# Designed miniproteins, single chains, continued (2), part 70

Each design is a single chain, and the fold is of that chain. pLDDT is the mean over its residues in the fold that is shown.

## One batch from the design tools (miniprotein)

Design m6417
Fold by ESMFold2-Fast:
Structure m6417 (fold): chain A 64 residues (1-64)
Amino acid sequence: SLSELRGILRDILYKKYGNGMLAYRQAEAVVDLIRKHGVEEALKILSEINPEVAEALREALKRL
């Protein structure tokens, strides 16, 4: 589910950045992007604007 994906992604990003609020906001933004465009397009967009977050999303998807 998107709720599980958000939780996993938030955990990955928290470990990366050490900032819970940043991790939370970025995870929410990614889930919103997926709702609007789907996973494939969200990954393409993120790969251009924030490659580290794109990598975190790929890792989160493997854990679902």
Scores: mean pLDDT 85

Design m6418
Fold by ESMFold2-Fast:
Structure m6418 (fold): chain A 60 residues (1-60)
Amino acid sequence: DIGRRDVEGTLLANRGAQLVVDGGSLDEAMRLVEEGYEVGGSIGRTVALGIRDLIERLTK
C-alpha cells in the first residue's frame, strides 16, 4: 500500500511544523521535516517541502 509511507511522511512533517508553532527547537523541527521527505514518497515529499518553505518564511 503506497499510502502508508505517504501518511507516515506527512505525519512526520506535520509534527515538525507543530514543534515550530509551539516554540520548540527549529533543528528538531527541520529534522522531522527531512525524515518526512525521505519516508513520504511523492505526496510526503510535497508536504515536507511546503512545510519547510513555510518554516523558512516564518523564521527569517
Scores: mean pLDDT 76

Design m6419
Fold by ESMFold2-Fast:
Structure m6419 (fold): chain A 100 residues (1-100)
Amino acid sequence: TLEEKIKKLADILIELAEEMIEKLREAGVSKEDIDKIAEVIKETLEKIVNAYKKSKEEALKAAEEGTKKLLELAKSTGNEEAVKLVEEFGKKVLEAIEET
């Protein structure tokens, strides 16, 4: 059902977000920058889930817009590993939406 697909997507996205946040901590990103990134992730995941209820295409668009914001935040940290982690996260998010 659509509700089962939404729940499965949300669960995957939350797991991906938690994994990225932990890796950002391990990479030495400051708590202040992690908190900013976590807030944008939360908003992005909520937008993706709500967009998915309308169409897969709108969910992909929400993911791309959110990933761009996250990438700019990662770049602002000056940490190259943070940039790579956000790029990887964005790719995995798009794959999760496409496969659902």
Scores: mean pLDDT 88

Design m6420
Fold by ESMFold2-Fast:
Structure m6420 (fold): chain A 69 residues (1-69)
Amino acid sequence: GPGPLERASIAASQGTASPEDLAILHQAIQRILGWDPRTAIRALAYATKQPVSTVEKKLREAGVEVPRP
């Protein structure tokens, strides 16, 4: 079956991403693409069609340190 990153990506595309799913994607964007944490948050907001504030809230719920804009 799909790995954690694949599951998180599918959930994000369906609008059902958990805080943990968004945390996995946030880390993957930074590690694979070399993007900074704020750019990764904006990319996730665009991809999930959610406000940046919603993505930030979910990342904090997953224990991710969210830097100020």
Scores: mean pLDDT 85

Design m6421
Fold by ESMFold2-Fast:
Structure m6421 (fold): chain A 70 residues (1-70)
Amino acid sequence: SMEKEKRIYETLLNNAKEYLDYARKKKAPQSVIDLIEKGIEEGEKNKDNPQEATLIIQNALTEFQKEFAA
């Protein structure tokens, strides 16, 4: 259902924003912070298509995790 897809999107968006705050507190490199910020911005631009927005944010989180864990 569209309501379920929207809830998944909102949950993932909030999770991404928490990772962004954490990365800023840890003084991560700007290039790493930019990965998650760009993902959040592109996701929000696509919020009317929750499945697409979810995929955008999930891809950004995956790239962020690879760089942040290294």
Scores: mean pLDDT 86

Design m6422
Fold by ESMFold2-Fast:
Structure m6422 (fold): chain A 139 residues (1-139)
Amino acid sequence: AMSELQKEVEEFVKLAREVLDKPTADFYEKQLAEAEKALLLNPDVAEAVARLLRRANELMKTLDKSSQQKLLDAVLHMLKKAAELVMGGEKDPIKVLDSLIEDLQHELHLYEERGDHDMAALLRKLIQILEEIKKEIEK
C-alpha cells in the first residue's frame, strides 16, 4: 500500500541518520524522497518496494555499522532503479523485482571474484528477500 511505502521510507531515513554523517544522510533523504514520489505512481510496485524496505529496516537492526552503510547504499540503488523503471512505464511488480534481482546477481558475482565476503553475504541476503517478496506477490 502507498501509506506503507511512506512509513518504511521514514523508518529507513531515521536509521540512515543514526549511521551516516549529516550531509550524507541529508543527501540520502532527498534521493529517497524523489524515488518515493516516482514509486507512488504505481500502487502495486509501491507495495512490493514497501515490503523490501520493511525487510531491509529489520535487517539494519541486526548488522554492524560497516554492513549497515553497505545495506543503505545497496537499498538506495535498488529504490532508484525501481523508480526509474516505473517512470519508464513498467507496471508489473514482478518485472521490477526480477530486474532488481538480476542487478544484484551481477554485483554478487563481481564481489565474489574480488573476495569481498561481507558484501557478497549481504547481496545474497537481499536477493533472498526479493525472491521471497516475489513469491508472496505471485500467490
Scores: mean pLDDT 88

Design m6423
Fold by ESMFold2-Fast:
Structure m6423 (fold): chain A 84 residues (1-84)
Amino acid sequence: LEEEARTSYRVGDDLSDRGRVGETVRRFQARYGLAPDGVVDEATARALEAFGREHGLPVDGSGVLTGEQLGAIEADLALEEAAA
């Protein structure tokens, strides 16, 4: 599985070795009190849906992590780190 060929991820996907994507997912998981293992499990999918709703991103209830959501997560994490 290559990052540039894939713009969405779902429950069951292990992104721990996916460079930037894996790092972003782990940071997101840590931010929301989840195990930062880079695996998109049920808890991670629920947190992603909540994040999308909170930030006005399109959420279709499928538990899919899109490239747009990844970009928003990276921006949110960067702002939180800069504000600390």
Scores: mean pLDDT 70

Design m6424
Fold by ESMFold2-Fast:
Structure m6424 (fold): chain A 89 residues (1-89)
Amino acid sequence: EPSPWQRAAERLFRWHVEQVLARLEAEGYSPAFLDAARALGDEHLKRLQERVEKAIKEGKLTSVQDLFDILSEEEKEFLAGLDALRAAA
């Protein structure tokens, strides 16, 4: 069963990904590009869940700030991957 931290991380990250996808759709990106961007978001969500689980096991996730630091780094990596995806299109 996912911890409260894992559930919070998933909800916040999914919300951010959907906001990014909505902006890309409004900017006229193709359905194929949006599908690729969503798949990239799903891969980063898996990495985020692994990072959160590791932080819990190591006793390093003890505050909301710790969660936001983990989220911020994964969001940054997602956006960098999205920029690479745009360059490849």
Scores: mean pLDDT 86

Design m6425
Fold by ESMFold2-Fast:
Structure m6425 (fold): chain A 71 residues (1-71)
Amino acid sequence: VDEALRLLGQAMEAAIQGDREGAERYLEQLSTLASPEAVEYARQAVDAYLQGDLERGAQYGVQAVQTILEQ
């Protein structure tokens, strides 16, 4: 759980900074530790942040965290 949350945080931080390649690498690593549902929410958060949609990014980020914690 801790490692999955760390990777999610790094993916979202990379996306906020505009680092698409970094964000995708962290999402790939997350996919080995988290459910497909959690990874899908994380991917949606990353895409939203890369588009500058901070509200949408935060919403999907919260959903990803909740899904990881429910595992």
Scores: mean pLDDT 84

Design m6426
Fold by ESMFold2-Fast:
Structure m6426 (fold): chain A 91 residues (1-91)
Amino acid sequence: MKLKVTGELTVEGPDGVRKFTLETIAEEGTPVSRVALPLVKQAAETVGEVKSIVVRASGRLKAGETFEFSATVLTDKGWVKITGKLTAEEL
């Protein structure tokens, strides 16, 4: 079943802290880390060229639940820490 996923991300980089709200679509049961990865990449690309990403999350996507995650990203402008939450709803 397809879910609408809203991600609220806080990006802490060399130039300060920024917040993003991003949306995606994912299948129910997808690992939270796999859903978070493209959103983390999109947010990190606002800081600089992404060289490596490590996402830390647990669980599988489920409608009506909120999932927390964190990520560490290396960019050409330095290290970036991302924290966020995903909220899933039926599409």
Scores: mean pLDDT 86

Design m6427
Fold by ESMFold2-Fast:
Structure m6427 (fold): chain A 77 residues (1-77)
Amino acid sequence: MIREVATDEGFRAFLEHEKDPEVREAVRRALETDVPASARAAEDALQGLPSDFPNAGLLGDSLRQYIEEHPELVDRV
C-alpha cells in the first residue's frame, strides 16, 4: 500500500480509493501521529488534486509521513 501510494500510478489509485474506510482511517491516523516537515512528492501529488478535494489535507499530511518513512519509494513519484 505505501509503495503503491508513493508511485505515480499508486497515488492515482489511492486518490480514488480514499473513500474506502480502511484507507481513510489510515490517512487520518498518520496525520495524528507526526507529519514530516517536507516531502517533495506530497507537494507534487497535491498539485494534481482538485482545488477542493475533501481528503486533500489528510492525504497530503499522511503522504508526507509515508514519504519520510520510505524515501526510496518517493523517487518513483
Scores: mean pLDDT 45

Design m6428
Fold by ESMFold2-Fast:
Structure m6428 (fold): chain A 99 residues (1-99)
Amino acid sequence: MLTYKALTEFNEEVFEELVAAGRRNLESLEGLPEEERKKIEKELKENKDLALAAMEAARAEAAGEPEKAREILKKGIKEYKEKVEELLKKDKEAADFPD
């Protein structure tokens, strides 16, 4: 369900699934040394990866700030969509390029 198409129809179900995915990602990182966790979070941030937004939203939900979690995900989804659209546009330009 965490596909680009599913994100196009963002709703409460997608929101809940992204927060749940963020919680799972945070649990996976708890087994790693702090320096490795920081490195992964930095790489996710540099790549504008939706996983970082999902993890930050899960942290906000756990802190009792569901409105903040929603804003984090909306921003993360927007940045992720823009990134995917730019990649698709570049691939199309390469395919449409005369030899």
Scores: mean pLDDT 71

Design m6429
Fold by ESMFold2-Fast:
Structure m6429 (fold): chain A 75 residues (1-75)
Amino acid sequence: PASAEERAALLERLHELEEEAGKILNSIEDEEKREELMKRVTELLGQAGRAIRQGDREAAERALEELEELIREAS
């Protein structure tokens, strides 16, 4: 299980990635592409948030890494 410090760091990273994802989504002019990306972002944010709340560090880090890669590829 994740320590309180590890959980706090994961929550901070989640918040930063959520803000970056919002900026990228706002830059996409293609409505269909934006909706598909928004769906994927929402799913990963939900997975990461749930894993953090449950203290599942490995699941949280995996979801955050996938979200980070998705943001990088969409940028």
Scores: mean pLDDT 82

Design m6430
Fold by ESMFold2-Fast:
Structure m6430 (fold): chain A 129 residues (1-129)
Amino acid sequence: SDLERTRKLAQDLMDSVRDASLDLLAGRNLGGASAQAATAGMLALDDRLALAGAGGIGMIYGAADYNPAGKLVADGAKALLDDVIRERPDLAEQIRDTFERSKKATLEGARKGDVEQTLEQLRRSLVRS
């Protein structure tokens, strides 16, 4: 069904974004992180996946912001967010809020050393949105 396909896409996206964020925090796989941010941006254009996509961009941005090597990934993720907001003015506030919350949670988790638990909690929350 459409709902089952949407849930699977959200689950697959959130699993990929979590793994890419963990690699990015370790200073690895910058290209993979950029690719997952782009996928999250594309899915954020879908009505049923908009918040999962926005949250995914936020997780990658937060991980990138923690590591100076991630600056280009962070800049790219911000550009993708701005593009999504421009194309989805109907959801602009919800997209921005979801991005900001996911970004801040990821960055704070990285700073506190509990980022794996934080990313798993974000993943579960965004799949259910």
Scores: mean pLDDT 86

Design m6431
Fold by ESMFold2-Fast:
Structure m6431 (fold): chain A 77 residues (1-77)
Amino acid sequence: MKRPSSEEVARRVGEVLREIGTIIDAEWGRASAEAGAEAQRRLDELLRQIREELEANRTPESEALEKTSRALMAERR
């Protein structure tokens, strides 16, 4: 079934990704190779959960949200 508009869903996911990005950025600056790998796994798992929820409500809006999420990830260097 359809969910909220693409923009509303993108905002919610954007906030979650920003919080995750902040945690990763802080830990990454200090993390060793092992700690960094664990942080990446945690981020990937969270992104997987978000993606699975979007796939359950597969619509054109979900595709737009995925592109927005990728853009946010790219901005976090």
Scores: mean pLDDT 65

Design m6432
Fold by ESMFold2-Fast:
Structure m6432 (fold): chain A 64 residues (1-64)
Amino acid sequence: SVYQEQMDKLGKEVMKTSEEGRKRVEESPEEEREQVRFESLKRVVNTTSEMMKQRKEEIKRYEE
């Protein structure tokens, strides 16, 4: 189903983004490491929340 495919894709994207964020933290100067980590986490959370919200709105559009 389209819903399951989209959810699976989102999950993989989030995991990949988290892994790349972790690598960026390791490559960053120790002084900025905490800030880079926080920014990466914030981006993942914000992007995921926005995508989930839009997904819910689209599903309701279909069913209404």
Scores: mean pLDDT 73

Design m6433
Fold by ESMFold2-Fast:
Structure m6433 (fold): chain A 95 residues (1-95)
Amino acid sequence: MEEIIELMRELAEASKDEDLRAELERAVKDLEEASKLDPETIEGLAAQFMATTDALNAARRAEELGVAPELARRAAELAGKKAEEYKKKLEELLK
């Protein structure tokens, strides 16, 4: 979680577009809040899955707009990987 939060913060700082920056800053806040929840609970995993999915979408938008493209790509790759990990854990808890 820490690595993706750091990448998303750097991406927000690199963004000159106010709407994109706000989206990236919201994703950082959601990731920080979700990271405090227990990853062994349905509530914690759901929050972590949603936050990483939002981060993935924001990072992809930054990449499409040409904002720090290498950083945006790394953020999207890591957020996507984390979202898939949390989704699989959620599916295991739900049967």
Scores: mean pLDDT 84

Design m6434
Fold by ESMFold2-Fast:
Structure m6434 (fold): chain A 87 residues (1-87)
Amino acid sequence: APSPLEQLVALGEEAIERIRASDDPEEIRTLVVSFFGEAQLAYRDDPELRAWLAEAWDRIEAAFRAGDREGLAALMEEVVERLRAAA
């Protein structure tokens, strides 16, 4: 079975793919929200990473409000790489 980190990375990569390929903003938002929810749960006992994820979420929300699809994808890639580094 995939590890919790492998599942989380896979969810993040799916979100990045859908940001680039999908014309459905609701689908994109649902995947991104699900990813951050799973990340917060997986790292609930890591206060440094939780603080970093909160800052990252503020940047993601700003990209959503701006309709910046490429910026959103780049921010999600940064988050996925940060989570890989934390493992």
Scores: mean pLDDT 82

Design m6435
Fold by ESMFold2-Fast:
Structure m6435 (fold): chain A 76 residues (1-76)
Amino acid sequence: MDELKEKMAEAARETLLAGGVSEKDAEQLRTTILSNDKLTIDSIVAAVTMLLRKVNSPERAAALGEELRRRLEELA
């Protein structure tokens, strides 16, 4: 079960880095995901999309968020 959570956290981190979010902010979100047993796929995608919107267009952030959603659903 921890292995699945680690894979989900890494997918979120990779998506943030691909969108140009800093290593520090990407690692902070990864740590947050790993520390929370009650996060849903929707919550992870929402948090990642919010961070992506700070450095990307709304359309680009939404597209990356939807790609992450597909990846997380495949892991479950």
Scores: mean pLDDT 82

Design m6436
Fold by ESMFold2-Fast:
Structure m6436 (fold): chain A 86 residues (1-86)
Amino acid sequence: SLEEEIKSLPEEVREKLAAQLERLISGEDVTAEEFIEESGAPKELVYKILDILKKVAATGDLSLLEPIVRALDRPDLLERLKRQLA
């Protein structure tokens, strides 16, 4: 699962991945290449996360982000996104 993939990453990589996700949720323009470089996460995983964010933007279904924020231990990111979309 995506949650297990994220949890298997080194803690430093998870922290950096959370920081890039926070930037995207705050409305910053973060490219896939920048996300990969700054986080150090595998390209495949970054693209899976970005695809989920695109689906959330298209559908308004915030539950799609829940596995990611749980794996990162950042439930605040889900609340921030909810406020930004309101």
Scores: mean pLDDT 82

Design m6437
Fold by ESMFold2-Fast:
Structure m6437 (fold): chain A 88 residues (1-88)
Amino acid sequence: MSPEEAEALAERTEAFLLAEAPALRARLAEFEAAVAEAEELAAAEPLSPSARTQLEVARIVLEGLRAGEPERAAREAGELVREALLAM
């Protein structure tokens, strides 16, 4: 993946997460339960790099929603996606 493609996908990820933040906040308990279930499954077997990145993005978003900083979380998640794509 080119740096330009990785940057574009990261920007889209940030925009998507920022747009979804109010809905996720309204359903925070369900989102927390989903992340916890994903972490339990991840502990039972090795994750692919893509699946690991998705779980880490979910954790960043969850922590940002709990802290009341969804905009910061969306940016951090986008940056993680950019770095992960460039490492592939």
Scores: mean pLDDT 79

Design m6438
Fold by ESMFold2-Fast:
Structure m6438 (fold): chain A 90 residues (1-90)
Amino acid sequence: SANEKKLLEKIDELIELVKKSDTPEEVKEQFEKVVERIKELIEKGEVPSEELLKELQTLLGKIKEYMSPELRKKMEEITSEISELLDKLR
């Protein structure tokens, strides 16, 4: 659907934003594993579990500490859009 395509595009934007941050590689790798799992579920027409989304939120909280104010603002905008699109899949 158009919402699924837009959601996948926003997740890819989030991945690129995290790559631009000074986040340690170990945390980036954990983040990439979680977001790839979320992308896989969305591509199959499935809704990510609350547990998986909570894991993403925890990682994003850690990543924020390694971001400039400009990157942090962009991440907050992207994560807000992702949240709204995920709600539309329910």
Scores: mean pLDDT 84

Design m6439
Fold by ESMFold2-Fast:
Structure m6439 (fold): chain A 96 residues (1-96)
Amino acid sequence: HMEKINKLLVAIRSGKFEEAKKIVLDLYKEGVISEEEARRLLAFIDALEGKEVPGLTDAVKKAIEEFKKYPLLIPRELTLWLVTFDASLLPPLEIE
């Protein structure tokens, strides 16, 4: 599981967002992460791509832009959002 998490972080930092989304869905299918955690991670990746994501505050958007500039430094606001945001407000998982 750590190998897939490392691949996810590398894909995100390298701008390989479609690969990152596939890794998130694989982690969900394998039971490593919950549906809520998968939805938040997919929303985070969409925001990194510059897509509009419902429920993102300006503070979280700023934290995402700071993460893009300095990927080794994860802002507290981004970490808090990734673990606490109500995933029911996010789009459902598009899986078969």
Scores: mean pLDDT 71

Design m6440
Fold by ESMFold2-Fast:
Structure m6440 (fold): chain A 103 residues (1-103)
Amino acid sequence: AEAPPVGLELVLDALLTALALGPLSPEELANYTWTMLRLAGVPEAEAEAIAEEIRASDPATAYELTAEILRELAENTPDPELAEKLEEAAERLRRQAAALRAA
């Protein structure tokens, strides 16, 4: 099932706001990712497996995994404006992962 654009966009906007306020834990990234995957119609078992992997990861890896999922959601959404927001969020997460590895 396709996620309603407004539902997924609201969760994405919440994630972007949280990222602007400070660094997120792997658990927080996993929770946002799980919610977005479920809204995108991904089965609960698959969404939970992905969320568990993010939650168990170090911070840099958690950011990289979250970025990859957002990029995949961007490729699969019929909404071009939402796709641009997802790609921007993915790039921001990738930059944060790189910064964590460079420190």
Scores: mean pLDDT 83

Design m6441
Fold by ESMFold2-Fast:
Parts: C-alpha cells; structure tokens; sequence
Structure m6441 (fold): chain A 85 residues (1-85)
C-alpha cells in the first residue's frame, strides 16, 4: 500500500540522514522536499522532473559516500515505487 511504502521511505531516509555527517543533512532535507512536492503534484511531467532531481541528489551522495551505496540504492527503489503509484 501507499501508506506502507511511505513508512518504509521515511524509515530509510531517516537511516541515511543518521549515517551522514551534519554538513550533508541539507541535501537529504532537499531530497525530502522534492519527494513531498512530487507526491502532492497532479502533473505527470512535474512529478517526473521532481523524481529526476531527487535521484540526482542520491547520485551525488552515493559518489561522496560509496560506503552508503546499499542504503542509497534501497532509498532510490522506494522513491521510484512510491512515485509510480
């Protein structure tokens, strides 16, 4: 369900944030804003653009923190599943 996916997304993004240094928290906060905006949007093109921007942030974090790749990959999967509903 969308509710279960939202819960898994929130748990995974909080897990990522907790393992990142404080200087990278603004990137996670921006990711959360983009996902929230995409979930509220009724425009398919806007949703696709916002999802793309969120995935770019995850890509940047993965390059900076390759040790967190598994957490980031799971978060990417959850975002894609959540926004495809």
Amino acid sequence: SKEELLKKYEEQVDKLRSQLPPEDHPLVDRLKELVEEALKSTDPLEKEILEGLALIILGVLKIAHPELSDIIDELQKLIQELLSL
Scores: mean pLDDT 89

Design m6442
Fold by ESMFold2-Fast:
Structure m6442 (fold): chain A 71 residues (1-71)
Amino acid sequence: IEELAEKIAKLTRYLMFQGKSIEEAVIEAALELGLSEEDAKKIAKITTELYKTGKLTLEEAVKKAVEEVLG
């Protein structure tokens, strides 16, 4: 779970540099790493909600979302 969350966060940051929204970037990152469309969408929603509060880093938000959906 921790290793998967780290990979999703790294790919998400790369995709955001390409102009994708955080929600789009998280969905694409999760799908590229072999997650189902359903799990990718759930992780993206939670990550977006947590990150837009400004309280968590992208890595922290992704980790918490992955733990909530897959844990």
Scores: mean pLDDT 82

Design m6443
Fold by ESMFold2-Fast:
Order: structure tokens, then C-alpha cells, then sequence
Structure m6443 (fold): chain A 67 residues (1-67)
């Protein structure tokens, strides 16, 4: 479940519950998950990329596209 993975990742990144619900509503498939993560990375800063890439449940194809 991509939404469950995203919710756990947003918690790991310490995103507030209200903002988390907004990002979760955008995730429908691997493509939308990737687009949300790219957008979030622009907001939080590139220094958060290693923290995202180290998340064990994130699909490998999504990790490759974020590099």
C-alpha cells in the first residue's frame, strides 16, 4: 500500500498531521508518489534526499527516479 509507505515516510520526516493528510491525498500510484516526493524534496531541501532514499519500504524504482 503506497499510501501506508508514504504516511510512514512523512512521519519519519516529521511532517505535521494536517500537511501529511494533504500529501497522502495526492498519492494514487508510483508515478504520483514520485511526483509528491519530488515536490516535498524541493520544499524541505535536497539535504533530505539521503533520509528519503534510506527508507526501506520505498520502492526501488521510485528511489532510482529521485536520484
Amino acid sequence: NLKKIMNALLDHLEISSGLRDYYLSQVQDKKSLLEVLKRLLKILGEENLPKILSFPELPEEVKEELK
Scores: mean pLDDT 80

Design m6444
Fold by ESMFold2-Fast:
Structure m6444 (fold): chain A 80 residues (1-80)
Amino acid sequence: MIEELEAEVKRLGKEFAALEAQNSKNPEALRISMEGGVKIVSLAAEAAARISEGADPEKVRLELLEGQKKVLEETVKKLK
């Protein structure tokens, strides 16, 4: 379950990197990429805070991966 989600996030991250390279001269693509990056960093910060407050680390990791998948899917869709 988590392993499959990690594989999907990795695949989407690779697709995102390829689209960034393809759109390297497009300023709108740069803006979209930066927005996606900020959202991913925010999700990681929220996950760390929840674990420090006593949340279940495995549950937080699953929710973080789901959040990262959604952000990457939206960012990739906007870059296409």
Scores: mean pLDDT 82

Design m6445
Fold by ESMFold2-Fast:
Structure m6445 (fold): chain A 81 residues (1-81)
Amino acid sequence: LLEQISQVILDQLMKAADEIGSELVRQQGQQVAQAALQGLDQASIAAAQAIGEVNKTLGPEAALIVAGALQKAGEEIAALL
């Protein structure tokens, strides 16, 4: 289950990284997916940190794309639970 959750998060955030064209978003996406293997609470913390780092470095438009990808991942995860 956590492996499936991690993969859903990774797929959505890699798509966001491609849309933005950012290596930072790819790295943050991998970190959130890795955190999901430790549990949903760790994934949530990592997701909030990723949005903050993207907003700080790339600005609010990129942060909204990342937040949207995480929301879509959350909807897919809810369907797995």
Scores: mean pLDDT 84

Design m6446
Fold by ESMFold2-Fast:
Structure m6446 (fold): chain A 81 residues (1-81)
Amino acid sequence: MLSDEEIKELIETGVKDAKEGKEILADESASLDEILRGIGLVLRGIGDLWEAVLQAKTTNPELAKEASEAGKEVGLNLEVD
């Protein structure tokens, strides 16, 4: 299992990547290469946030909630229940 510090880092990096990817995908002037990068960032962000939820859900419910709320903030549904 990841430590609470590692879980928090996953939340922080996941939010950052998902937000960056979402901004790229919202840019009407984005090139195909930029769109593909944006998709990759969103997928990586989703993966990190989901891993944080899975790691925290039974050992630290507050961190699991933080990861779920972070997911909602970037437009992802990552409910633990």
Scores: mean pLDDT 77

Design m6447
Fold by ESMFold2-Fast:
Structure m6447 (fold): chain A 54 residues (1-54)
Amino acid sequence: SAEQKAIEEGLRKIAEATIDFREKTEGITLTPEEREKRVKDMVATGLKLRAAAS
């Protein structure tokens, strides 16, 4: 649904910002593939927690 996609998009933006912050603070660099995997994991976790909150 459109609402589900909007939530996923929001979670994805939060995940990307979190990874950017950690890369800068920890002095690490992730490959595009590693970054995408972590983003997907964070989005999946966020969706699971949202579903459990009801």
Scores: mean pLDDT 81

Design m6448
Fold by ESMFold2-Fast:
Structure m6448 (fold): chain A 67 residues (1-67)
Amino acid sequence: MKEALEKALKGLEEHKEELAANPELLRRAAQEVSSVLTDPAAQAAVEAAAKTGDPEALAATIRKILE
């Protein structure tokens, strides 16, 4: 779980501009992250962050889950 989240965070940071330009790719990335989470509150937070269309919001949410 944590390794998958760290990998998703790195991918998000590397492809931030592409994900910001393509909201569907950002939503897919959020769904992949959500699928490895067992906590419904964490899943909801990831989905909410993805709905903003801001890769930084999703990255911040993943960082908070990893702390």
Scores: mean pLDDT 77

Design m6449
Fold by ESMFold2-Fast:
Structure m6449 (fold): chain A 107 residues (1-107)
Amino acid sequence: SVLEEIRRLIREAVRHAREALESKDEEERKKHLEKAIEALREAAALLAELTEGKGSLEELDPEKQKLAEQIAAAAEALGLLKKAIEEGKLTEEERKEIEELLEKALE
C-alpha cells in the first residue's frame, strides 16, 4: 500500500541519517545526508498525494496524522544534522538530540 511505502521511505531516511551520524568521513556524511533528505522528500510527496485537499493535519485521519508527525520529526533531525555537517562539528550532545528525533520518526 502507499501507506506502507511511506513508512518504508521514513525508515530509509532514518537509516541514512544514522549512517551519516556514524561516519567519520565528511564526504560519506554528506552522501548519506543527501540520501536521507531524498527519501524523506519522497515520503512527504506521497503523503501529500493521499491528503490532497485536506489542508491541515486536523483534517487527516489518525494514521495519516501519525505519518505526518513522523515525517516532521525526521525533517527536524535532518535539519540539525545538515547544520552540524555544514559547521564541520558533530558533538555527542547534537548526536543524541538527533537520535532522539529519529527514534520519534520510527514510532
Scores: mean pLDDT 83

Design m6450
Fold by ESMFold2-Fast:
Structure m6450 (fold): chain A 69 residues (1-69)
Amino acid sequence: AEIIYTIKEGDTLLDIYNKLKEAGFQPNDALIIEINGEVFEAKDFSELLYILNSRDLKPGDVIKISKKV
């Protein structure tokens, strides 16, 4: 599964979490995240949310998330 999500004004980490679950991702899935051309790996949703929270994300930023396999 893969999602491409555009950050919206007022988005929270919970909103992103819910979008991942809607797309069929599981909390323990290992993930590949692309943010503004940089690629990261997350072992689970907790690490993903930590990475996202650590970035200076703004409305209009595009996040691409896929399963690592």
Scores: mean pLDDT 79

